# Designs tried in a protein design run: designed miniproteins, single chains, continued (3). Part 52

Each design is a single chain, and the fold is of that chain. pLDDT is the mean over its residues in the fold that is shown.

## One batch from the design tools (miniprotein)

Design m9900
Fold by ESMFold2-Fast:
Structure m9900 (fold): chain A 70 residues (1-70)
Amino acid sequence: SMEEVIEKLKELAERLPEPEKEILLDQLATLLKTESDEEAKKKLAELLERLLPYMSEEVQELAREILELI
């Protein structure tokens, strides 16, 4: 569900350093304004793939779990 994705994204953001945390939270706010679930999922997947190299192994696992939900 989109609600579960949003909750996991908030958890992911708390584990990221600045400025990656701010980037993720800003994009999350944009995604919440998107009327199309398919467009929201596409943009979210693109963002998470871009941020993966900046994450620790544990945080990457959480990001991959979110990608599996969308």
Scores: mean pLDDT 76

Design m9901
Fold by ESMFold2-Fast:
Structure m9901 (fold): chain A 54 residues (1-54)
Amino acid sequence: SPKELALQQDIIDGVRALAEAVINVVRKRGAPEEEIEKLQQLIDRSVQAALEEL
């Protein structure tokens, strides 16, 4: 439904902002690029799984 699609977009936007903040922190802490990529993939996969439950 349109309301569910709007909620889905809000969740995506919120998680995107959180992911950006987390990635920024781990980069500042000197994490390797490979670890950052794995973290981004994990976050994306987790969000996708959660959205499929909506």
Scores: mean pLDDT 80

Design m9902
Fold by ESMFold2-Fast:
Structure m9902 (fold): chain A 64 residues (1-64)
Amino acid sequence: SVEELLEKLLDPSLSDEEIKKTIEEFLKTVEVSEKVREALLKLLEEGNYEAARNLAISVLERQL
């Protein structure tokens, strides 16, 4: 669910690999604009996991 994804992303103990997997799950389960999808994928490709996590959190918070 959206709430479960948000709780996972807010966990400060998440590794970079876990952040990547959680965001990939988010992109499969949550409808987002193409611009948001492209931004998240680019951040993951660049290894900028903290920026990707923060963007995903802000999107999920706006949908709740």
Scores: mean pLDDT 81

Design m9903
Fold by ESMFold2-Fast:
Structure m9903 (fold): chain A 55 residues (1-55)
Amino acid sequence: SRANALAFFDTDGDGTLSREELLALQRALGLPEDGVLDEATEAAITATLDRLVAP
């Protein structure tokens, strides 16, 4: 799920989230827009993707 979430949101295709992508995700998820990939941000991304994929 984490690897899948990174692939889903990594528009650059380099295997990492850019600051721009991270800020957009934080804005969409209602998280603080600090552009930092903290554990809380990673958890929110993977939880959101898992909820969309698995009922």
Scores: mean pLDDT 64

Design m9904
Fold by ESMFold2-Fast:
Structure m9904 (fold): chain A 112 residues (1-112)
Amino acid sequence: MEKRERARKLLEEGRKALALGDYDKAIQHFEEAIKLDPDLAEAHLNLGEAYLRKGDYEKAIEYFKKAIELAPDDPRLQARAYGLIAEAYRKMGDDEKATEYHRKARELEAQA
């Protein structure tokens, strides 16, 4: 559908901004993508990654969990999201949760 095609283009623009270190621009593109296609798991995953790179770890984890909920049949996306949640917990100093989510990511990678 037209809205989903536009959302996918916004994902591409957001990923490009993220790669260039323009996290605020990346966030704007990903938020617009979610507004057009709110169930687009990749948009929530990428928005979480932008917040992770900005150091907003709690907000990043919230979006990664949303991406997992939106993509129950996508073990690759779920593995990526769990790995990023583990990274966020490591940055926050929560080694127990970091280890738990890292284990979840590895188990899903083995099933993919």
Scores: mean pLDDT 88

Design m9905
Fold by ESMFold2-Fast:
Structure m9905 (fold): chain A 97 residues (1-97)
Amino acid sequence: MVEAAREAAEAAVEAAKAGKSLEEALEEAIRIAKEKGAHEKAIYALQAALAGARGESELAREYGTKAGIRPEKSDPEAAESVGIVAEGVAEARAIVD
């Protein structure tokens, strides 16, 4: 799950470097995250970022709540995976700016 989150984050960054829009980079990251079996909370974090990029504020808040709900004490990989994709999103956003 954590490795899948890293691959998704890297996919977003590489798509941004290739000249894709932030929306396209995030769609690619979501595809890789689902394909590689990233944690559901990491996928929600990516979906929140995509909704935000599209100006869909209510949907972004809904997905952000699902991703940002405090991980259970026994699920540290969920927290790590969410952090990894959030960093990837931030880097991709900086590249497309």
Scores: mean pLDDT 77

Design m9906
Fold by ESMFold2-Fast:
Structure m9906 (fold): chain A 80 residues (1-80)
Amino acid sequence: MEEKREEARRHLEEALDAISRGDYPTAAQHARKAAELFREAGDETGARIAEKVANILEQGGSELDRGVAAVALATLIASL
């Protein structure tokens, strides 16, 4: 369980880095992988947050949507 949560955390950090570079497709892929890992770890809340972030990034939303995604990722990382 803990190993999967640590792997998920790494993917969230990579997603946040990708957002900072403007690479939203890569950020979405990392958020998707993190959601999968959280589900495997039994962390339903983490999985839901990561999935919503991936959806926002994949839809190519506004600057506000991307800001919300970045804050959600940073908050989720801080909770791990």
Scores: mean pLDDT 80

Design m9907
Fold by ESMFold2-Fast:
Structure m9907 (fold): chain A 58 residues (1-58)
Amino acid sequence: MKLSSEEGARKAEEIGTRGVALGRPEEAIRQLEELLKKSEGEEAIEAIKRGIKSLRSL
């Protein structure tokens, strides 16, 4: 699946928010790492990395 930088950033935010809300940060981190592998563009990559960092800090 090809994602634009903006779409990738939105997906990252959604996954992170859901992970926190459901108390499953490890699952959210896994999904974000998978998204990172198929994402292009600096803004999307930075958003995904921030999400992973935030979830790891919980």
Scores: mean pLDDT 74

Design m9908
Fold by ESMFold2-Fast:
Structure m9908 (fold): chain A 61 residues (1-61)
Amino acid sequence: SPDVQSLQKKKDDLGKRMMSLGQQLADAVNAGDDERAAQLQKEITELDKQIREVQKQIDSL
């Protein structure tokens, strides 16, 4: 289904963003940038919610 392919691509793209944010968080922690680390943790949490929502949409098809 085109919808399944679109959602799978969206999930893959979000997963790649998650990997990038994880690396940025590690860099911020290593630099002692507590404010940036906190902001990145919030972005990671929000992105995890988006990934779970896309997975629910895939599971409903």
Scores: mean pLDDT 88

Design m9909
Fold by ESMFold2-Fast:
Structure m9909 (fold): chain A 57 residues (1-57)
Amino acid sequence: SDEEARKILEEIERELVRESLTNPLSKEEARRRMVERFAERMGISKEEAEKIVKKLR
């Protein structure tokens, strides 16, 4: 569901923020990692993950 997808994205964003404290990420790299991790956690393609991320942001 969209609500579950939103919670997963929020968790991934928190992880990326934590990682950026030790090794700062560019905005583009952070987005790339977010989409890749979201796709893996949802069990979907990166292409489908990109569409959902665009919908929720």
Scores: mean pLDDT 80

Design m9910
Fold by ESMFold2-Fast:
Structure m9910 (fold): chain A 87 residues (1-87)
Amino acid sequence: GIEEAIKAVELALRAVQLVMKGDLEKAKELLEEAKKVLEKVEDPEAKKIAEESIELAEEVLENPEDITFAIGAALRIIGNILDLESM
């Protein structure tokens, strides 16, 4: 159950890293994969954390010039991975 949530959040983090490297097309592909993985998350709390992580990564993709926001989003998503691993 939680493994799918962790995978979705890891994909969201990789998408943020790709935006920071300027690879917007690959970032978009990883976010679409993350959304598909999210559909398989059965635990409501884990799903909420994964959904928040995907939404943060989507905001980074919509504003790729905002490097400060991207760094903050990456740190929040890392925190979300740690929260899921402790569940």
Scores: mean pLDDT 87

Design m9911
Fold by ESMFold2-Fast:
Structure m9911 (fold): chain A 65 residues (1-65)
Amino acid sequence: MSKEEFDEEVELTLKVMQAALAEKSGDYETAAKYYREASEIAERMGRPDLAEFYRKKAEELEKKA
């Protein structure tokens, strides 16, 4: 991977971890925000299945926020 791709993968992982922690704590607004950011990063990385997964996750959480 190029330096750019590696940095994006790290950022994606951090966003997913932050989203999961927020979701576990009941902070659905913050969790949805981080999952949306993760979806955008995944899309930029050329991983549409992963982007769709996080987008759907954010949408479900936004219904609870």
Scores: mean pLDDT 80

Design m9912
Fold by ESMFold2-Fast:
Structure m9912 (fold): chain A 62 residues (1-62)
Amino acid sequence: SAKDAVRQQNLDGVLAHLEAEAKTLDPAERAEILEQLAEARKLPLDEAEELIRQILLKLAKL
């Protein structure tokens, strides 16, 4: 649907942004975040959005 297409486009943008941000972190934090982002890419849209929310909360503490 058009709504799901917009959600996927937004998710792709957020993933790209977070991947770029992760590359600026120290090696240990970077590895953990990149692994979680790779996992999000394999999940259904709803589960990917939930994992991204968790990643954002983690990054807010750094």
Scores: mean pLDDT 82

Design m9913
Fold by ESMFold2-Fast:
Structure m9913 (fold): chain A 91 residues (1-91)
Amino acid sequence: SLFEKASKKIVEGLKELEELLKKAKEEFPDNEELIKKLEELLKKTKKEVEELIKKAVESKSEEEKKKLLEEAVKIVEEAVKEAKKLIEEAK
C-alpha cells in the first residue's frame, strides 16, 4: 500500500536523523551550534511529518493521501541530506 511504503521510508529516514545526531554528539561534543541545529532539524522534521501523516489518514481522497505521503517522504529525505551536509561542513 502507499501508506506502508511511505511509512517504511519515513521511519528509516527519522532513524537515520537520530543516528546522525548521536554521531555528531560523539564526534563534535563541543560544537554546540551543530548539535542545536541538528536537534532543531529533527524536532521540526518529526512535527511536519506527523502533521502530514495525520492529514493523509483523515483525507477521503486517494489522490490527496498520495500527495501528502509523498510530501512527508520528501521532507524526511531533505532533512537527512541537510543533516549530512551540516556534519560534513563541521569536519
Scores: mean pLDDT 86

Design m9914
Fold by ESMFold2-Fast:
Structure m9914 (fold): chain A 61 residues (1-61)
Amino acid sequence: SMEELLEEIERLQREAVRLLAQGRYAEAAKTLRRLADLLEEMGKPEHAARVRASADRVARL
């Protein structure tokens, strides 16, 4: 359902922030890419593109 999808998006956002705070950049980038995939599935391609750009930046840390 859309509610379950939104809950998963919120969970992944919190997880990415936590991983970034811990310096776990590779895991944070992977989490952000999963978040972007779900945003694209929701019909938010512009938001997904911004999140993917963030993941690429994080992966270079």
Scores: mean pLDDT 89

Design m9915
Fold by ESMFold2-Fast:
Structure m9915 (fold): chain A 84 residues (1-84)
Amino acid sequence: MEELIAAARRAAEAAGVPELADAIVALLEAAREAGDEETVALAEEALRALAAGDVERAGELLSEALARMSDELRERFGLLLAAR
């Protein structure tokens, strides 16, 4: 997983969207803490897309996850982003 996150961050930086990788990683951590396996799967798929250079697909998957998340997961996600 660390190698996938590193690859996704490098790809996002090269594409000029480093915040996208940070957001997906924060979402993955928040979803794991909440036990939301569906959101974990979406975040992992988004990281794989981003690591492969598919920034558009990674953004779509992040948007889908954000649209479906609970208020508790949204709070956890926001706290993880603020802790950077």
Scores: mean pLDDT 80

Design m9916
Fold by ESMFold2-Fast:
Structure m9916 (fold): chain A 107 residues (1-107)
Amino acid sequence: VTVYVPPRERLVAGNGEEEGEGTALALEAAAALAQGDAERAAALFEEVFAKGHEDIALSVAAGLAASLGLDPAEVAALLREDPAAAARLLAEAARAAGVTVEHRTDG
């Protein structure tokens, strides 16, 4: 597999594909939180951070926190320091808000 690394100037100009990947991963983390899967959400947020899309992860987490009645700034700070703790807090808040997503197995 040939890995192509674009020039720094192109990255500064905005590569929509890389930003789109970060957004997709952050939204997948949000979906995992809504399903109560804090471990999966934490792993996805860590992947977004590792790919350099920290601001996208923080924005998605802050939006979820606000919708769940949490302080967005406190959740964003916690996500930077301990993604697993932030994911557990968000998953618990979603559960307390009555968000029950049960995966219906076909049977």
Scores: mean pLDDT 69

Design m9917
Fold by ESMFold2-Fast:
Structure m9917 (fold): chain A 75 residues (1-75)
Amino acid sequence: MKEIRDLVLKGVGAAIRGIGALLDGKNAEAAKHFAEASKLYEEASRLEEKEGRKDDAAAFKKLAEAYAKKAKEAA
């Protein structure tokens, strides 16, 4: 649980940095931060699935896919 929380908090931080970079017109930097957020949420999804929490795993996987899309759109 604590490890998943740390991954989620890092993912949120990366997403916020991505949004900040996008607002500053730094599209390449925003893409990097959104890609980082996607990776962190995907890892959180895998850990939740290992713990048998399928609904939480699905939610984090959906967030990972959304941020992967934002990374491609920002680039």
Scores: mean pLDDT 84

Design m9918
Fold by ESMFold2-Fast:
Structure m9918 (fold): chain A 63 residues (1-63)
Amino acid sequence: ARDFLRWLADYHVNKGKKLEKEKKYDEAIKHYERAASLYEQVGDTEKAEEARKLAIEAKNKKK
């Protein structure tokens, strides 16, 4: 179901944000990339692009 996949994508974004607060950037990036893939599968291209930008920002915070 498309609604379930969108919910799962939202879950991965929220998980990534929690991992960023813990400074687990590699894990956060993986969750953001998974969210982007899931949003693309349901045709939510704007949310997919937002998730990709979150992954890039997390990569830039990885020190």
Scores: mean pLDDT 84

Design m9919
Fold by ESMFold2-Fast:
Structure m9919 (fold): chain A 56 residues (1-56)
Amino acid sequence: MEEAERLGALAVILAEQGQLAEARRLADKAVETALSEGDEETARKIREAVERAMRL
């Protein structure tokens, strides 16, 4: 798994466990990593997945 996707997956897990502050921190890092790789689509998907998990 690429680093951005790995960080994004971990952020989703933390959000589902109710660790919202840590989930946001890792989501931001995952998005930054994806953007540094030129992958705007992966950055968008990570953001959407984490936001969806946090709304539950």
Scores: mean pLDDT 79

Design m9920
Fold by ESMFold2-Fast:
Structure m9920 (fold): chain A 69 residues (1-69)
Amino acid sequence: EREELLEEIRRLLEELVERGVISEAQAEKVLRMIEEGRGDQAAALLANSGASDEDIERLSRLIKRLEEL
């Protein structure tokens, strides 16, 4: 379900903000990129911000599932 995937993505981004990996503004930008179908750019922003390979893999799987809807 699209709403469930977006909720999971939001929770992941909130966790990254709480851990100091990204800012709230960056989290909003990433979510907007994903909603616009720019998942590649979203993943690149997180990688450049110091997100772990595990965080990026998890986000990429959620984006792929969202794009398959």
Scores: mean pLDDT 81

Design m9921
Fold by ESMFold2-Fast:
Structure m9921 (fold): chain A 45 residues (1-45)
Amino acid sequence: MEEEELKETIALLEKQIADAEKLKNYGFVDRLRSELEAVKKLLEK
C-alpha cells in the first residue's frame, strides 16, 4: 500500500471522527475509530 495514501486516509478519518463526535453519533465514531486503528497498523509494517 502507498504510505502517502495511508497518511491521507488517516487525516480524513480523524476529521470524520471529529465531525461525528460533534453530532454525538457515537456508533459511527466507534466504526471510524476501528477503521483508523486498522489503517495505522498498516503503516507500522
Scores: mean pLDDT 80

Design m9922
Fold by ESMFold2-Fast:
Structure m9922 (fold): chain A 59 residues (1-59)
Amino acid sequence: SDEAEREKQIQELVKEISEAIEKGDLEKAKKALEKGAEQGIVDKSSVETALQSVEEHIK
């Protein structure tokens, strides 16, 4: 089972996104989300929801 490895990748991705948002680097957060989707770490629907949340933070 590679569930532990996938969980680790998800946690690292979430940390990277959170740090980027906290620093105001929204482009870095978006790129991290897109990379996660390309690597199959997260679902496209989850990425779309997260990108919308990032956009809302700009308003």
Scores: mean pLDDT 71

Design m9923
Fold by ESMFold2-Fast:
Structure m9923 (fold): chain A 68 residues (1-68)
Amino acid sequence: SMEEAKAEIDRLIAEFEAETGDPELVARLRQIAEKILASIEDPEEALDVFRQAVTALRRYHAERKAAA
């Protein structure tokens, strides 16, 4: 259900926050989640797209650290 998808998205955001400790990236991920949930009605598609966004932001965070 969409409610279960929202719960999983919240769990993934909390996990990302614990891993990165970056409040700006966490805020961006929250904004992405809101846009996905507003635009995608299918809960499985919403979760798949959100997981792709999490992966992209993890990569961005890692590349930013490596470039410093």
Scores: mean pLDDT 84

Design m9924
Fold by ESMFold2-Fast:
Structure m9924 (fold): chain A 59 residues (1-59)
Amino acid sequence: GEEEKQKAIEGTRKAAEELVAQGLISEEQAREAVEAAEKGKDGHESERNGVRVLTEALS
């Protein structure tokens, strides 16, 4: 539901912020990951989108 989607977006945001703080990705890449998570139709898709974008940023 919406709650699961919000949790997935929040998780992506926290992971992205931590990666930026460690210098592993840019603030722009972090924003792209959160935006991808927001475009998910449910919590599962939001989580998958966030993980995918963050993984690509680390490659």
Scores: mean pLDDT 84

Design m9925
Fold by ESMFold2-Fast:
Structure m9925 (fold): chain A 58 residues (1-58)
Amino acid sequence: AAEEAARYYAEALEALAAGDLAAASRHGQKGSEFARRAGGYSPEAAANARQLHAAGFG
């Protein structure tokens, strides 16, 4: 769960860097779902989630 959240948030950030806003949104949503199920974030997932929120996703 926490590892999956980190992975999806990382994929969302890669998509955002590539300009693929639709993929960034989909991966961000998946990351949020797995983070919610985990009951907390790994430091990596938390950092990635904050970066996505700053960009208007998640």
Scores: mean pLDDT 72

Design m9926
Fold by ESMFold2-Fast:
Structure m9926 (fold): chain A 57 residues (1-57)
Amino acid sequence: MDEIYFNTTVKELEEKGVPREEAEKVAREAVELIRQGKNDEAGQLVKDAIAKYKAKL
């Protein structure tokens, strides 16, 4: 796992209101997508998580 990307993504998601457990899950899935060359899917996954939790505010 890319530790820098994972930690940065978790922190960003938590700052946007995503719960820690979900932030870690989303960050792990995004890292796996990046490893597969699916950077657009990884970015979309992160954006969808942020949008979902922003709507709960």
Scores: mean pLDDT 78

Design m9927
Fold by ESMFold2-Fast:
Structure m9927 (fold): chain A 86 residues (1-86)
Amino acid sequence: SSAKKKFEEELKKLFEEIKNAKDGFEARGALVRLIKLAKEAGLSVEEIAEILREALSLVGVELSFEEAKEIVEEILEKEDELPELE
């Protein structure tokens, strides 16, 4: 459907931003946007963790599912504390 296509297009753009990040700070910014996009699309923490693992594997960073899930939970918790992050 069109909603899924738009999500996939935005996800692809964020994957490119992560691949082209010059440092960990830029990569983190793209990862936060990726996690937020997936949450807004109605994905579970577990589903977002799988997407995060896939994105990071493209830049040679290997995470376990549990590590990725912890990062997702941590970022979502910070978003609740810092609403100005989008």
Scores: mean pLDDT 74

Design m9928
Fold by ESMFold2-Fast:
Structure m9928 (fold): chain A 72 residues (1-72)
Amino acid sequence: MAEELLEQGKELYEQKKYEKAIEYFKKALEIDPDNAEAWLYLGKSYLEGLNDVEKAREYFEKALAIERAKLA
């Protein structure tokens, strides 16, 4: 279920439907908060869709922290 929401969000992101993509990425993260890819796309959507640099940075930092934890 979380993977399906992430895939739908990515499809919406590719269509440049950033607000709708954000909704799907947030739903995916409610199910799987350790999904670094969902945090990454959420950040990209805020940056490109809403020009919200601060939130984008926060979400990119969450994605990076999760990826680093997997390597440790």
Scores: mean pLDDT 83

Design m9929
Fold by ESMFold2-Fast:
Structure m9929 (fold): chain A 80 residues (1-80)
Amino acid sequence: HMSEEEKAEELIEKYRKEIDALIAQVTDPALQARLRAAVDTGLENARKAFKAGTISVEELERMLKALLFRVRQALAAEQA
């Protein structure tokens, strides 16, 4: 069975890949750069919080879902 640390790293990698694929679809290079920076900061903050023991793996996934939602919203707005 996976440890909580292993689950956390798998979640981060899974969401990073999904978010990266969405950012690659952004056609405005300025928006793409801003989303990349925001996501990189958000992923690093989530990772640090989990490593520090301040959030659970469930809370980590909630933070990752929020980042994914923000990127989906930005992409949808660009396509509107």
Scores: mean pLDDT 85

Design m9930
Fold by ESMFold2-Fast:
Structure m9930 (fold): chain A 64 residues (1-64)
Amino acid sequence: SLEERLAALEAELAAATTLAELDRVADEATALYREAVARGDEALADRAARLLAAAGARQAALEA
């Protein structure tokens, strides 16, 4: 399910230590966000958007 995939990505983000890992999480979070929006699942869309924002913030911190 989208919910299970999102939970797996949240765990992957927590374990991520490299820009490549964060890029992968961001790409898949973006795909899950689009799918959640297409389904009208506002709660999953919001959760995916928060995950994407968190991945982006960590990428910015590593690049600084």
Scores: mean pLDDT 84

Design m9931
Fold by ESMFold2-Fast:
Structure m9931 (fold): chain A 83 residues (1-83)
Amino acid sequence: SSLKEEAEKQVQEGIEAHNLGKYEEAAEAFEKAAELFEKAGDYVKAALAYKGAAEMYKLLGKNEKAEEAEKKADELLDKVPKS
């Protein structure tokens, strides 16, 4: 779907921003990717993107935002069947 394509572009933007040390920009891109994957019903990829954002927020010392993103990831993973 176009939502998944947009989400994948945001993941790439987040990775590129992270590689450049632009942690705020990377966090924003990963959060945008997570929202798009969630709308597409891809809860695993959405959770991974939220974990990426949480890691960036930890690097920025934004512990509250990091905890919020981790919580979002955990909630999404609870929607995925465990094998």
Scores: mean pLDDT 87

Design m9932
Fold by ESMFold2-Fast:
Structure m9932 (fold): chain A 79 residues (1-79)
Amino acid sequence: AKEAAEQVKKDAEETIELAKKLLDDEEKVKAVEEAAEKAVEAAEALAAGDYATAKELLAEAVKLLEPLRDELEAALAAA
């Protein structure tokens, strides 16, 4: 459980770094940072046994990334 939360935190940090390198829009980078933060909080809630909070935070993270999905995929393919 703790190891899974640490892995999500590392994945979040890597995603934020990649977003900063590929995206030249500060607001889009902030959306990725917010989604990553919610994913880390969800992993921590899951590790604590709070499944309801984890589910809600993951749903919010996905919603933040939906508008950027196509743009992030295009940027990643160009890198």
Scores: mean pLDDT 72

Design m9934
Fold by ESMFold2-Fast:
Structure m9934 (fold): chain A 71 residues (1-71)
Amino acid sequence: RAADLFAQGAEALRAGDYERAIELFDEAVRLSTDPALRAGALELRAEAYEKMGDFETARRYRELAERARRE
């Protein structure tokens, strides 16, 4: 489920498949109410955007991750 999607996203990120990682992390966030998992997925999604050179989008997702962690 959400944890499985998060794990798959992390594998895609390690493999350099940033677009796939972003899609998997987005789905994990949508399916999860766990603040830690949501924050982690948003943070790794930000990393994927940074690896793709999209620093503005990465900054936005880091802000969302910080908010999710405060739950």
Scores: mean pLDDT 83

Design m9935
Fold by ESMFold2-Fast:
Structure m9935 (fold): chain A 71 residues (1-71)
Amino acid sequence: MLEELERAVLERSSLEELQKLVDKLKTLEEIEEALKKLKELLERTQDEGSRRSAKEAIKLLKKKKEEMLKK
């Protein structure tokens, strides 16, 4: 699952595809792991398209985490 999300980011996938992959994550632990992986990828990649996709995916993951923590 996390590898699919990382791949989608590197392939500059659409927001819709990133949202679908984020929606497949069911636990806070999976969301935290995904956030860690994408932040590390953001530090390592020089491709602007991939960086933009990573930032969007991180935003979606943070929103989902906040919703899970509030409810």
Scores: mean pLDDT 79

Design m9936
Fold by ESMFold2-Fast:
Structure m9936 (fold): chain A 74 residues (1-74)
Amino acid sequence: SAAEEEAREAVRRAILLIKEGDVERAKAILRATIEEYALSDEELIRIVEEVAKETGDKELEEKLMEVVKEVLEE
């Protein structure tokens, strides 16, 4: 869906911010995406895992999943 594609783009933006060391802005984007598209925890985790796999960078994937966990824990 268009909403899922927009959520994937938001996750890609969060990945770029994490690469730049701006974890707080990455968290803000993920929170805004959850609110705007009414994503469940399961839906967010699925989208993030799929996008993270596209990076081919295991360390970045692990850091992204850590950030997602922190966002979901509030």
Scores: mean pLDDT 81

Design m9937
Fold by ESMFold2-Fast:
Structure m9937 (fold): chain A 93 residues (1-93)
Amino acid sequence: SRRERTRELLRLIGRLMAASNGAASVSVHGDTLELKLKDLSEEQARAVAEAVAEYARRQGLTRVTIYSEDPRAAEVAKRVLEEAGLEVEVVLT
């Protein structure tokens, strides 16, 4: 339901805040998840991507768009998400 989807999204947002200290944010638009990454360590990018992959799989989302100023963080996140079976697009800003 809408209420359950909102609750799961808020849980994801909380996980991203814990993993990234606010350097990662997420929003959902239709069937696509948008992930914005600032400067993150490889471990932070991996933890963020793992949380996003779990959420996407539970919600039946198949596509993630990554927006990042950091190509390294974006590449780490992309690999984790693609290994989880998601279609990933990277937009460097």
Scores: mean pLDDT 85

